# Designs tried in a protein design run: designed miniproteins, single chains, continued (2). Part 1

No score or structure here was measured in a lab: all are predicted.

Each design is a single chain, and the fold is of that chain. pLDDT is the mean over its residues in the fold that is shown.

## One batch from the design tools (miniprotein)

Design m4001
Fold by ESMFold2-Fast:
Structure m4001 (fold): chain A 59 residues (1-59)
Amino acid sequence: AAVPLALPETLNQLLGKDVVVTGGALQGKKGKVVEVGDDTVKLEIEGKKVFVPNNYVGL
């Protein structure tokens, strides 16, 4: 791809923090950020690891 993809610094600062899912099927669930990607983050929610879009992650 010709467009450079850069992960926002803010999302990297959430690594290891507890966040709330603000949208989608997991809305209202709280989980720990275990991995941050360009367009998704991997959360541990209720002992399960799931991917959610970056824009669905809140504090």
Scores: mean pLDDT 70

Design m4002
Fold by ESMFold2-Fast:
Structure m4002 (fold): chain A 66 residues (1-66)
Amino acid sequence: SLPEPVVDEETLKKALEAQIDKLRAETTNPQALEWLDKAREYLKEGKLNEAIYYLGQAIIDYNEAK
């Protein structure tokens, strides 16, 4: 059984998709929604570093709006 010392790419993709979907359901901040859309786009392109970056920006803007 897992855990592994490092998260594999497949597990990371699923975790990122789940987090993006959760934040899209919970936020009304237009800037956060724009970042979430970019994160989803990069995730679908397989660009995990860019997806993580834009998800991080969405979380920051989501928290600042509250």
Scores: mean pLDDT 76

Design m4003
Fold by ESMFold2-Fast:
Structure m4003 (fold): chain A 70 residues (1-70)
Amino acid sequence: SALEARLRETAAETGRSVEHVRRNIAVNQVANKGGEYTWDGVKVSYDKETKKMTVTSANGEVTEVTVPEL
């Protein structure tokens, strides 16, 4: 897909894994637009009321991440 191709290109250019690049894009998208983003069993969601972002890994591990306010 076009998204997967861009992720591979960015990973190659930055020396990062595709998974690292995808996670960063998902976190930024959810932080800016709200809602949730899902790929390969991983889910990123943002609660606007509490300003908390949650990442659920494919194996079900849940991690809270702090979104910088500027």
Scores: mean pLDDT 70

Design m4004
Fold by ESMFold2-Fast:
Structure m4004 (fold): chain A 80 residues (1-80)
Amino acid sequence: DLLKRAEELKRKAFEALDRGDWKGAEEHLRELARTVSEATKESVELGKQAREIFAEVGLYALSKGVPISVISDAQVLISS
């Protein structure tokens, strides 16, 4: 279930950000972006839901001081 995977990656990314583990958060965000790409290949609706989860993580990361370039680099993986 791609949505369950996306929710698990969101949880891991939030935990990493709360610990100040930027490297771990970036790795989880990149895996989440790949999960969005896979969900989009399965259906437009699954892709939208997974993208919303990615957006939640990205906004939280920005609020914690992660550079926008890190979020943008991960977003490129969604279009791959």
Scores: mean pLDDT 84

Design m4006
Fold by ESMFold2-Fast:
Structure m4006 (fold): chain A 56 residues (1-56)
Amino acid sequence: MDKEIEELEKFAEETGNWGPAIQALELRLELAKKNGDEESVKKLEEKIKELKAKEK
């Protein structure tokens, strides 16, 4: 995962606000879908699912 998403994820762990991290991943997912990068799509969907499970 790149540094920008890592920073957002750490901020979310400290504040409980997972929204920005999930939104950043969803934007990357949209880009990966447009580029036909199926491996990135799969990884991003799994990561989004994981973070959504952590949000309250």
Scores: mean pLDDT 76

Design m4007
Fold by ESMFold2-Fast:
Structure m4007 (fold): chain A 75 residues (1-75)
Amino acid sequence: IAAYEQAIALDPQDALAWLNLGGVYAKQGRYDEALAAYEQALTIAQAAGDKHLVGLARLEIGNVYQDQGRYDEAL
């Protein structure tokens, strides 16, 4: 987790680092922090036109909502 946080501190526009940080938070059951990290990755990827990272961020956001039982937001 610290390594991904450091990567973001060095390059806040690193969508992949935000995506990876979200994954670590999700594994810890820290779903609110995971969603925030995935939403940052999505925003950066959309601004960069990176369709692959946009797809990955959306999928991970959906997975977190499903794990939280928030199915209406996963749609």
Scores: mean pLDDT 74

Design m4008
Fold by ESMFold2-Fast:
Structure m4008 (fold): chain A 64 residues (1-64)
Amino acid sequence: MKLVAETDLDEVQLRALERDLKEAFPNAKVTVEGRKITVETDSEEDAEKIKEWLERAGAKVTEV
């Protein structure tokens, strides 16, 4: 499962979100590129939770 989130967050907010996602989902691969966060996980259950987390942070999430 691969999720791409586009955000209006600043660098500090993006770093905080990246840290929180890595702590909550240690088996997921989290990558930040500019204003985009990409999350890769082998768990469909974790993908749903990550999508909800990103949407709560104000990100627009696309499943790829």
Scores: mean pLDDT 81

Design m4009
Fold by ESMFold2-Fast:
Structure m4009 (fold): chain A 55 residues (1-55)
Amino acid sequence: EALELLESLSEKEKKAMQVIGDLGEDASDEEIAEKAGVSKATVKRARKKAKEIQS
């Protein structure tokens, strides 16, 4: 929704969002976590926040 929400993301969540963009939303949480160097929980949070920002 707001760009301010994107700016408030942690560095790890931002990395996960970039990898999601590169691999696509159909990529597994494990694959995204490995590429971004973050936990699967961080990937799930990044996905939810990305969808909220886009809405």
Scores: mean pLDDT 72

Design m4010
Fold by ESMFold2-Fast:
Structure m4010 (fold): chain A 69 residues (1-69)
Amino acid sequence: MVEELREELRASVETEEEREALEKFEELVEKNAKSEEEKARMYELEIEIRESFKRMEEAIDKLIEERKK
């Protein structure tokens, strides 16, 4: 389960910078999570946040562009 979530998250990464950020996140999960179930929840939440953030970033970028007018 955890490995499947990690693979899904890694598959969403297209740049080296994003991969480095993901590796840092994985290290944080390994250091702070005390169980496989906790790791799975952290990875699942990160995937959801990333998906939501991409949509929010698009909306925020639009708002920022409007504000610069």
Scores: mean pLDDT 73

Design m4011
Fold by ESMFold2-Fast:
Structure m4011 (fold): chain A 80 residues (1-80)
Amino acid sequence: MVIEYLRKAIEAAKAGDAEKAIEYAEKAVRAGREDPRLPEAVVRAAEEAARLAKEGDLEGAIRALEEALRLAEEARRAAE
């Protein structure tokens, strides 16, 4: 469930928990790769967020996760 993992990653990053932010971002990447209805841009944004969080840039990670969430929610709305 990509949207749920992205939300949890954002929550963890905002709490300063880089380890949990990376964990949930990577879960979103794996789930997103298995979902043919999600644009590749969602997976790429989640991958960028995990990279930024690993580098200690939690603010950059939050921005990338919020972009991934926006794109995922748009794709879900279009699929309804």
Scores: mean pLDDT 84

Design m4012
Fold by ESMFold2-Fast:
Structure m4012 (fold): chain A 83 residues (1-83)
Amino acid sequence: MEAEKLNKEGVELAKQGKLEEAEELYKRAIELDPDFAEAWYNLGLVLASLGKIEEAIEALKRAIELDPDFEKARLELSNLTGE
């Protein structure tokens, strides 16, 4: 419940361009629920937008490990790695 609230607030901040604040909320969501694939995916998107490409790749890989059918995470990872 708390992890989902943090993820939702992070999405709202990311839409406003507050990417570093969104990153912190997604990290807190993951601390509460490490298996929250959507939070790992959202973290990956924000990290990529901040130019933290290696960290973004790690977050996206984690989202895919947690949800192998997570097509959006696979596509974003492919875009960042060229694979």
Scores: mean pLDDT 87

Design m4013
Fold by ESMFold2-Fast:
Structure m4013 (fold): chain A 95 residues (1-95)
Amino acid sequence: GVALALLAGVLAVVAGRLAVRAATNREALAAGIAAALAGAGAIFLAEKLGRAEEAGREAVAAGLNAVRAGLLAGNPLAVALGLAAIALGVAAVAA
């Protein structure tokens, strides 16, 4: 539910920030920023609106951007956190 979507959003924001810090090119920076913004959107939807399904879908999008940013930046922790955000976002939609 809402707690899973909120946790997924937080992990996506953290992954995006780690990828941005490791970014050596504009594509990695853009993907990391997109992950952080989408993760923040997921947190907002979960916390303020209680829309677990919408928040979960946004968290999956954020996690995908975080994985891409982590791969482009060469940051395995950002990739791992992005994958965790995708898994938790899917669980939030399914629950």
Scores: mean pLDDT 78

Design m4014
Fold by ESMFold2-Fast:
Structure m4014 (fold): chain A 100 residues (1-100)
Amino acid sequence: MDAEVRAVAGPDSARIEVRGDGEVARAAADAAARAALAAARAEGATDAIVTRTVGEDSAVVEVRGLDAAAARAAAVAGAEGAIAAAEALGRGARAEIEVE
């Protein structure tokens, strides 16, 4: 199954949702969490909190403790990380990024 990635940047948080086979969803979520946290910290969010929830065919990564700029950076980097991880496993991937 191709991976579907949806990232939402809020005023103080970012959420990246991945849908795909459990192995793909897990790998994509791991990559998204690392990329999103690194991007948030680069924007000065050194106390950002990342939470990862992995299901059978989906995963959610949430990053909190952000300002709007850090949230946008985290959402974009997280989505890109998820796509790269899915593609590395031989899956197609697409992402939609929404800024609130």
Scores: mean pLDDT 84

Design m4015
Fold by ESMFold2-Fast:
Structure m4015 (fold): chain A 82 residues (1-82)
Amino acid sequence: MDKKEALEAAIKGIEEAIRALKAGDVDTALIYAERALKILEDNNLSEEAIELVKKAIEALKAGDVERALELLEEALRLLKEE
């Protein structure tokens, strides 16, 4: 995958995860967050964003939706500055 396409796909995945969380759909948010993480890792796009998304996934698995949302929004901000 081209790095630009990978970055766009990861951003979209995080945006969909945030949307799902705001709608109360934690299971869908987890799927999108894990998909975005795989894209970021497979393409070595951003170590900082990878760490934030990993922490967000752990927060989601722990039921901490507010923390997960904060971490995903931080990851999204970093990726959009690329």
Scores: mean pLDDT 85

Design m4016
Fold by ESMFold2-Fast:
Structure m4016 (fold): chain A 80 residues (1-80)
Amino acid sequence: MLSEEEKKKYAEEGEEYIKKGEEYIEKYKETGDPEELYKAAEYYEKAAEYYKKAGLYEKALEADIESGVALLKGAVEKVT
């Protein structure tokens, strides 16, 4: 198993990626560009991977859900 120090580092990385995902959601609200939603989805997916490495499975699941929601919104925006 990873050390507690490494788990903490992965949890911190996950939190930073969540913040980047939220930043791109805010950019989308201002620009209306679906590429911002796809960027948000990528960062939420990275956050989920780091939370899994940290053993934070509930946070990882929540990040995966946010990624999926962003991808669906981006796809709808491209069709409209």
Scores: mean pLDDT 83

Design m4017
Fold by ESMFold2-Fast:
Structure m4017 (fold): chain A 82 residues (1-82)
Amino acid sequence: MFEDLGNEAIKKGEYKLAVKIYTAMVRGNEARGIKSAVAYTNLGIAYQKNGDLDTAIRYYQKALDIDPSNEVARANLAKLKA
């Protein structure tokens, strides 16, 4: 599954690969009319680890727009806006 592959890329420090994997997951969901807070959160984490902080902030915000109770997105967004 894309989430498992992306999480493994993050654990191995392959952040550019994680961005590609989670981007494919988000685009696949959007093509099917699916909005996933988990998918946006994972893409935000991948961008954050890759040093793309502004892009990470945007995806965490998208995750919270779908699921305001997403603790991972909220905690990471708070750290990046500090």
Scores: mean pLDDT 84

Design m4018
Fold by ESMFold2-Fast:
Structure m4018 (fold): chain A 74 residues (1-74)
Amino acid sequence: DEKEKIREEILKLIGEILRLIGDILEIERELKKLKEEGAPEEKIEELEKEIKKLEEEIKKLREKLEELEKKLTS
């Protein structure tokens, strides 16, 4: 059944998205500590860049998820 296969793929994508969100939350926690400690701007910028990269990955996975959801509702 094609619908079951699509559902499995959706669950995989959701798992990937949740993992990336977890990574972002960990980096955000580190950023809070560094900002409180008055860390160098370079270190702050480095972590902000990493968050941006993870956000871009989530965006790509969200687009794939939306495409698969359309296949289930059609």
Scores: mean pLDDT 84

Design m4019
Fold by ESMFold2-Fast:
Structure m4019 (fold): chain A 70 residues (1-70)
Amino acid sequence: SLEERFREALAAGDLIEAVELLKEMAIERGADEKVVNELTEKYKKAIENGDVEEAIEVSAQFDDYVAAAE
């Protein structure tokens, strides 16, 4: 499952792979690619800055957005 792979990537420290999987999960649920790309860029920027807390917040925004879109 994409969710399992996402958590596995996080545990392995593959944060770039994690965000790509998060993107695929959102698109699979019918999320708009433009919004998903914007959130993905924010996540990568947070990782580049070493801001793990911000990265977690962005991943929560992904989940909230997908839930709202259904």
Scores: mean pLDDT 73

Design m4020
Fold by ESMFold2-Fast:
Structure m4020 (fold): chain A 86 residues (1-86)
Amino acid sequence: TTEARQVGKELQKLLEEAYKLSKELFEEAKRIVADEAAKNPRTAEVGQKILEGDLETAKLGAMAISFVDVEVGKKAKEKVEELLKK
């Protein structure tokens, strides 16, 4: 859906911003996304690939998660936004 694509794009942008800020923030952002993805068996495997992956893998996984379960994508996005605000 349009909503799933929008959420996925926003989550991808947040992962890119974390990556630009520091390696530590990028690793924490990936952990947040994987933790939320683990709550749904259909997204859990993609979450593990994000944890082990580079920025491009994490971005692809963020879009996949949002299309499989938009609520998981939204919650991951909210938590990564909180991480990056302060």
Scores: mean pLDDT 87

Design m4021
Fold by ESMFold2-Fast:
Structure m4021 (fold): chain A 61 residues (1-61)
Amino acid sequence: MDEAAALFTAAGLMKVAAEILNLSPEVIKLFDEAQKAAEAGDLETARKLLDEASRIMNEEL
């Protein structure tokens, strides 16, 4: 109340940031998938996808 809303917002903001920074489509897709998982209430999958997207993002920066 809401962890799902927090993860959804974080994933959405990070997706926009990735697009602005011109990161790979893979990173953008992972943030999109994390946002969808959070919307579905799958918090475990949302967290794992956010972690993976952040890892790849750090490798591209």
Scores: mean pLDDT 79

Design m4022
Fold by ESMFold2-Fast:
Structure m4022 (fold): chain A 70 residues (1-70)
Amino acid sequence: MMSVAEEALKIGGEEEKELAKKGIELMKKGKELLEKAKNIKEITEGIGLVLRGIGLGTEGLFRAKRKKEE
C-alpha cells in the first residue's frame, strides 16, 4: 500500500505527489498507532488512518496514470 503512494510520487505531477505524500504520512501514523495500541479505540483510530492513507495514495496514483495520456 505504501508502495502505491510511492509510485504516485515518481510518476505524478505536484498535486498527485502531494496526495501520495499525505497518504504515506497517514499510513505511517496509523501503523505507529496500531503498534502502540492498547485498547479498541486506539486500534480503530490506527486502522482509520491507514485506510485513509491508502485512499489518498491510490487516488494520487490513479490521477498520475491519467495524466500520462498527455
Scores: mean pLDDT 71

Design m4024
Fold by ESMFold2-Fast:
Structure m4024 (fold): chain A 80 residues (1-80)
Amino acid sequence: SKIEELEKRLEELRKELEWLKSTTPETEELEKAEELLKEAEKKLEEYKKNPEDESKLEEAERKLEEAEEIIEKLKEKLNS
């Protein structure tokens, strides 16, 4: 299901973020990514309470995409 896909994506991004926290001094970008992941989790929890409101899945997906962009940019900087 879409919710299971988004929850798995959230978990993988959290693992990458924790690795980045140990590796890079880019604290502002790390904090922004962490906030986006927390917001995504809240939206997924809201969807679980009201599964008829698919807008919460869309909001969660958007927040995950924004967090992924930050995480990928940080990973690119470390490989340069």
Scores: mean pLDDT 83

Design m4025
Fold by ESMFold2-Fast:
Structure m4025 (fold): chain A 66 residues (1-66)
Amino acid sequence: PVVEGSGFPGPAGAAATALAAIGEGGTAKVSGDKSPSVVAETADRDGAEAAARAAEGSGGKAKVTY
């Protein structure tokens, strides 16, 4: 699954989303400075849900593609 996070009020939300994906054995790429975005690739659904939850909990939006 791929998780796309955006709409964060600052870099902390993008970083939290990336760390959640990496913690679940996935990978993440963070881009942007004013309006950071993150693309995370996860091995399973649990990793994708953790990353999406981190993005939403940080004031961002998450889109998950399975």
Scores: mean pLDDT 76

Design m4026
Fold by ESMFold2-Fast:
Structure m4026 (fold): chain A 100 residues (1-100)
Amino acid sequence: MSPKEEAIASLKAALELVKEMKKMVEEGGDPQEIVLKAVAASLLLMVASLNAPEMKEKLEEARKLVFEGVDAYLEGNKEKALELLEEAEKILEETIKELE
């Protein structure tokens, strides 16, 4: 698999985790499980940035938004958590499109 294909695969996996986290936030899911999904997404974004270094800045912003979304949820701010995760989702979708 090429580095570009590896980056796209990792980004698509991270995007699915962000979508799952959004659904869990909407449903009042387990905060610890949401944190574990954020850690998994962060690792996938790190792998993507190693395979597509030109996207590193965008992927670091997406990672920051994911953890800020988790922090908002842990503080009881569901609406802010969804807003931040939605912004992370948008960055990931845009980055996948740029690499395809």
Scores: mean pLDDT 88

Design m4027
Fold by ESMFold2-Fast:
Structure m4027 (fold): chain A 90 residues (1-90)
Amino acid sequence: MEVLELPPEPVSAYSVEEYRELAREYLRLAEEDPERAVRYLTLAALYLSYANLDGAALTRAMEALQEAAVTGDRAALERARELIRALLEA
């Protein structure tokens, strides 16, 4: 029972800091498991959106994730990862 699967809708009310912590955890999981990296980065971006981090960088990250999901392009995946990392540092 070591596979993480979280619903897109929060089960309970989380704080902004709790959503950021979840996003950081999924960012780390994406680094550890390249085959599921698109899934983990998508979850990280989703939790950042729940933290009300609405902005151009989040939009760019989601676009890069969609590109990576469709094409398998590592450059798009790395762009998404860096954008999500930058959002966590803001």
Scores: mean pLDDT 73

Design m4028
Fold by ESMFold2-Fast:
Structure m4028 (fold): chain A 60 residues (1-60)
Amino acid sequence: MHREKGEELERQATEAYRRGDLREASKLYRQASEHYRLSGDEEGSRRMERTSERLERGLS
């Protein structure tokens, strides 16, 4: 369940990023990170967290 939700949120984040909605993309990557963490996918969680942080730094 959480892994599937994480994958769906990552896909939504990537679509938001492609259309230039960087704030929405950052939020969705952060949500994907949490769901990957809950599913035991530490690597996926870390990757999503790093991507969200990078986007937030660009917006700050």
Scores: mean pLDDT 81

Design m4029
Fold by ESMFold2-Fast:
Structure m4029 (fold): chain A 71 residues (1-71)
Amino acid sequence: AEEAFRRAVALLQPAADAGDMEAGAKIVALAVIYSVGKRVGESDEEILRRMLELARKLGEEEVARVFEEAL
């Protein structure tokens, strides 16, 4: 889950660095899912599925693919 999360952030980071507040908010939302999932002892598969669902809801096709490939 950690490696897939890092790759997803790397895909969104250029837009966030350019001042896209929506891209920055997406990174924060993924970070919350990842950190909460780890803290409460969710499996890597459960964390990946939650991040995948968020990526799909946000319309982030490339980010969703990263999580699909990690499952």
Scores: mean pLDDT 83

Design m4030
Fold by ESMFold2-Fast:
Structure m4030 (fold): chain A 73 residues (1-73)
Amino acid sequence: SEARRRAILLEAEATVAMLPLILEHILTGDEEAKAKVDEIMALLDEAAAALAAGRYEEAARLAEEALRLAKEA
């Protein structure tokens, strides 16, 4: 389904977009970067759970929100 494909792609994009924030926290100890990573990871965990449950439209929305947060950082 399109929703399933979109959810998987958005989850992957959000994961990649989050990498600079993870590196910033690891290299500098930046607590704001850590807080942002924690927010994105929580959304990605919920997206993964929705994907596993077959709730593809919900998973896509959660992954898209995670991607927006990662890009805004």
Scores: mean pLDDT 85

Design m4031
Fold by ESMFold2-Fast:
Structure m4031 (fold): chain A 65 residues (1-65)
Amino acid sequence: MSEEALKLLREASEAYTEALRAMANGDVEKAQELYDRAIELAEKAYKIDPSAKKFLEDLKQLRER
């Protein structure tokens, strides 16, 4: 994976982790914004490196759960 794509996936993972913390604290609005940010970053990573596809698909699936 490219260094740039890896950095974007790391930022997406951090945003996702913060979204989970916001959900645990009952801050649904903040969690939704952080989830959207994580997906946006993962989509950017996928455009640079297709190996990021699974991470993006996993994030989109989790939004429905």
Scores: mean pLDDT 77

Design m4032
Fold by ESMFold2-Fast:
Parts: sequence; C-alpha cells; structure tokens
Structure m4032 (fold): chain A 82 residues (1-82)
Amino acid sequence: SAEEYFEKGKELFNQGKLQEAIEYYEKAIELDPNYSEAYFNLGKVLYTMGQLDKAIEAYEKAIELDPNYEEAKKNLAKVKKE
C-alpha cells in the first residue's frame, strides 16, 4: 500500500539512506498522488541532500494538497531563507 511504502521511506531516511528513502516516497506518491505527507517527507529528504529547489517544489505540492499543512509551510519558509 502507499502507507507501507511511506513507512519504509521513513525508516530509510532515519538510517541516512537518502536516495532509497526518495525511491520509496515516490512509490507511495505513485499509489496515492494526493499523499501530502509523502510529498512533505520527500521535501525533507531533498533538503537534507541540499537540493533546495526540489525541496521547495515538494513542500509546495504538500501545501497544495493540504492547505492547512503547517509543518510544510514552516519548512518551506526555512528553505526559502537559504
């Protein structure tokens, strides 16, 4: 399920396996294109990798899907200050 791929992505991110985490978040999004939390976590991994423009796109997508996603808005503001 999308949730299973999302949880695997979180495990990989916690292990510092950034590229594998991205792959699993992308698999979660493929199964559920409205998965705002998967876009948010994708943004966090991309930010950790220094891919700021891609992190911004992922956070903006999370906010587009969930306009009340306060953590995504805070992280977007943080990235834009870099």
Scores: mean pLDDT 89

Design m4033
Fold by ESMFold2-Fast:
Structure m4033 (fold): chain A 76 residues (1-76)
Amino acid sequence: MSAEEKEAIERLREDFEGLLRLAREDPDFPLEHLRRAVELLRGLAEKAKEAGLDELARLLEEYARRLEELLREREA
């Protein structure tokens, strides 16, 4: 993995954990933003798989799943 790819993965991890925390802690967080994030992450995961970036694809899939779970909890 290149230094740029590793740094991108670290930033993605930090940004996502921040987004997930904000969504959980903020009752005014718009659910539409969560839906868009899930769709974006799924699309990126498929592209990463096609490019052979298995680690990145796995991370993106995990985050999409975690956001989907949060979305279901918020809409229940």
Scores: mean pLDDT 76

Design m4034
Fold by ESMFold2-Fast:
Structure m4034 (fold): chain A 59 residues (1-59)
Amino acid sequence: DKEELRKELLKAIGALLRAIGDVFDAELRGDEDAKKKAEKEIDEQKKKLKELDKEFEKL
């Protein structure tokens, strides 16, 4: 369903943007553990976005 894929895409983009904000927040606070956790979230959302992009390209 294209509508469901679009919804997942927007959700993943939102999560990526929030994770980027979390990296900056953690950097300002000097919280290395929080920064590493946010960086991992960025990597996971990037992988999800690539997979969703492939699904959109099919139809």
Scores: mean pLDDT 82

Design m4035
Fold by ESMFold2-Fast:
Structure m4035 (fold): chain A 70 residues (1-70)
Amino acid sequence: LLEEAEELVKEAKKKMEQTTDLKELKKIAKETHDKLLELYQKEKDPEVQKKIKELIEEFEAWVTERVEKM
């Protein structure tokens, strides 16, 4: 699940860097965030779950900065 979360963030960042449309960027960010939360809820190992939460927080910060720079 952690590796799936890491790949999801990587692919989402790549897609968001390629888009010039703020609406599409927000859509990708929302869909990615929802999928990350699903992985977080499915993970039963507290240590792995904590790492997924840290990835979610990093992704949210990255999205905020990306939106502000557009």
Scores: mean pLDDT 80

Design m4036
Fold by ESMFold2-Fast:
Structure m4036 (fold): chain A 59 residues (1-59)
Amino acid sequence: MEETKKIIDEAVKELSKIVSDEVVEEIKKNALKEAEEGKSAEDIKNTLEYAIENAKEVS
């Protein structure tokens, strides 16, 4: 889980530059929940990278 927490923290930093604090908090909570449910660090990373890429395309 340590690796997953680092991935989430890095994504939160990147997203906070693009989207509102409320949206960042929702994404963070969802990622942490998925980690608790046994989703792999790679799957979580891919989901967060997709969210960041989508946000950057609009910005």
Scores: mean pLDDT 77

Design m4037
Fold by ESMFold2-Fast:
Structure m4037 (fold): chain A 55 residues (1-55)
Amino acid sequence: DVVAAIEEAAKALKELDVSEEEKEELERRIFSTSDPAKIRELTEELVAKVKARKA
């Protein structure tokens, strides 16, 4: 579960067109949480925010 959530987050971050600094910050935030539900929530929220800004 946690491993799957982390892999999904990594994939989502890879698709993000943001600076390396921002990617590292997002990674740190997502990875600081060991709860799969929280990882998913943070990943979805952060990715959606970035996508909205880039669109």
Scores: mean pLDDT 75

Design m4038
Fold by ESMFold2-Fast:
Structure m4038 (fold): chain A 67 residues (1-67)
Amino acid sequence: SMEEERKKEAEETMKKAVEALSKDPEAAKQIEEYGKKLIEENSGEEMEKVAKEIEDKAVRAINEIAA
């Protein structure tokens, strides 16, 4: 279903965010825990918003590490 596809996209977004933060294990763990919680607590119809939230949080973390 489309909802299952959206959930997989959110999970993939989380996985890529964790990989992008692989040089900072604590930041990677925080983003993984945050992403898993959002995916678990939200419905499939909301997964696009969940993916965006995970990506936005990861971008902020990457920016802080790069500074």
Scores: mean pLDDT 78

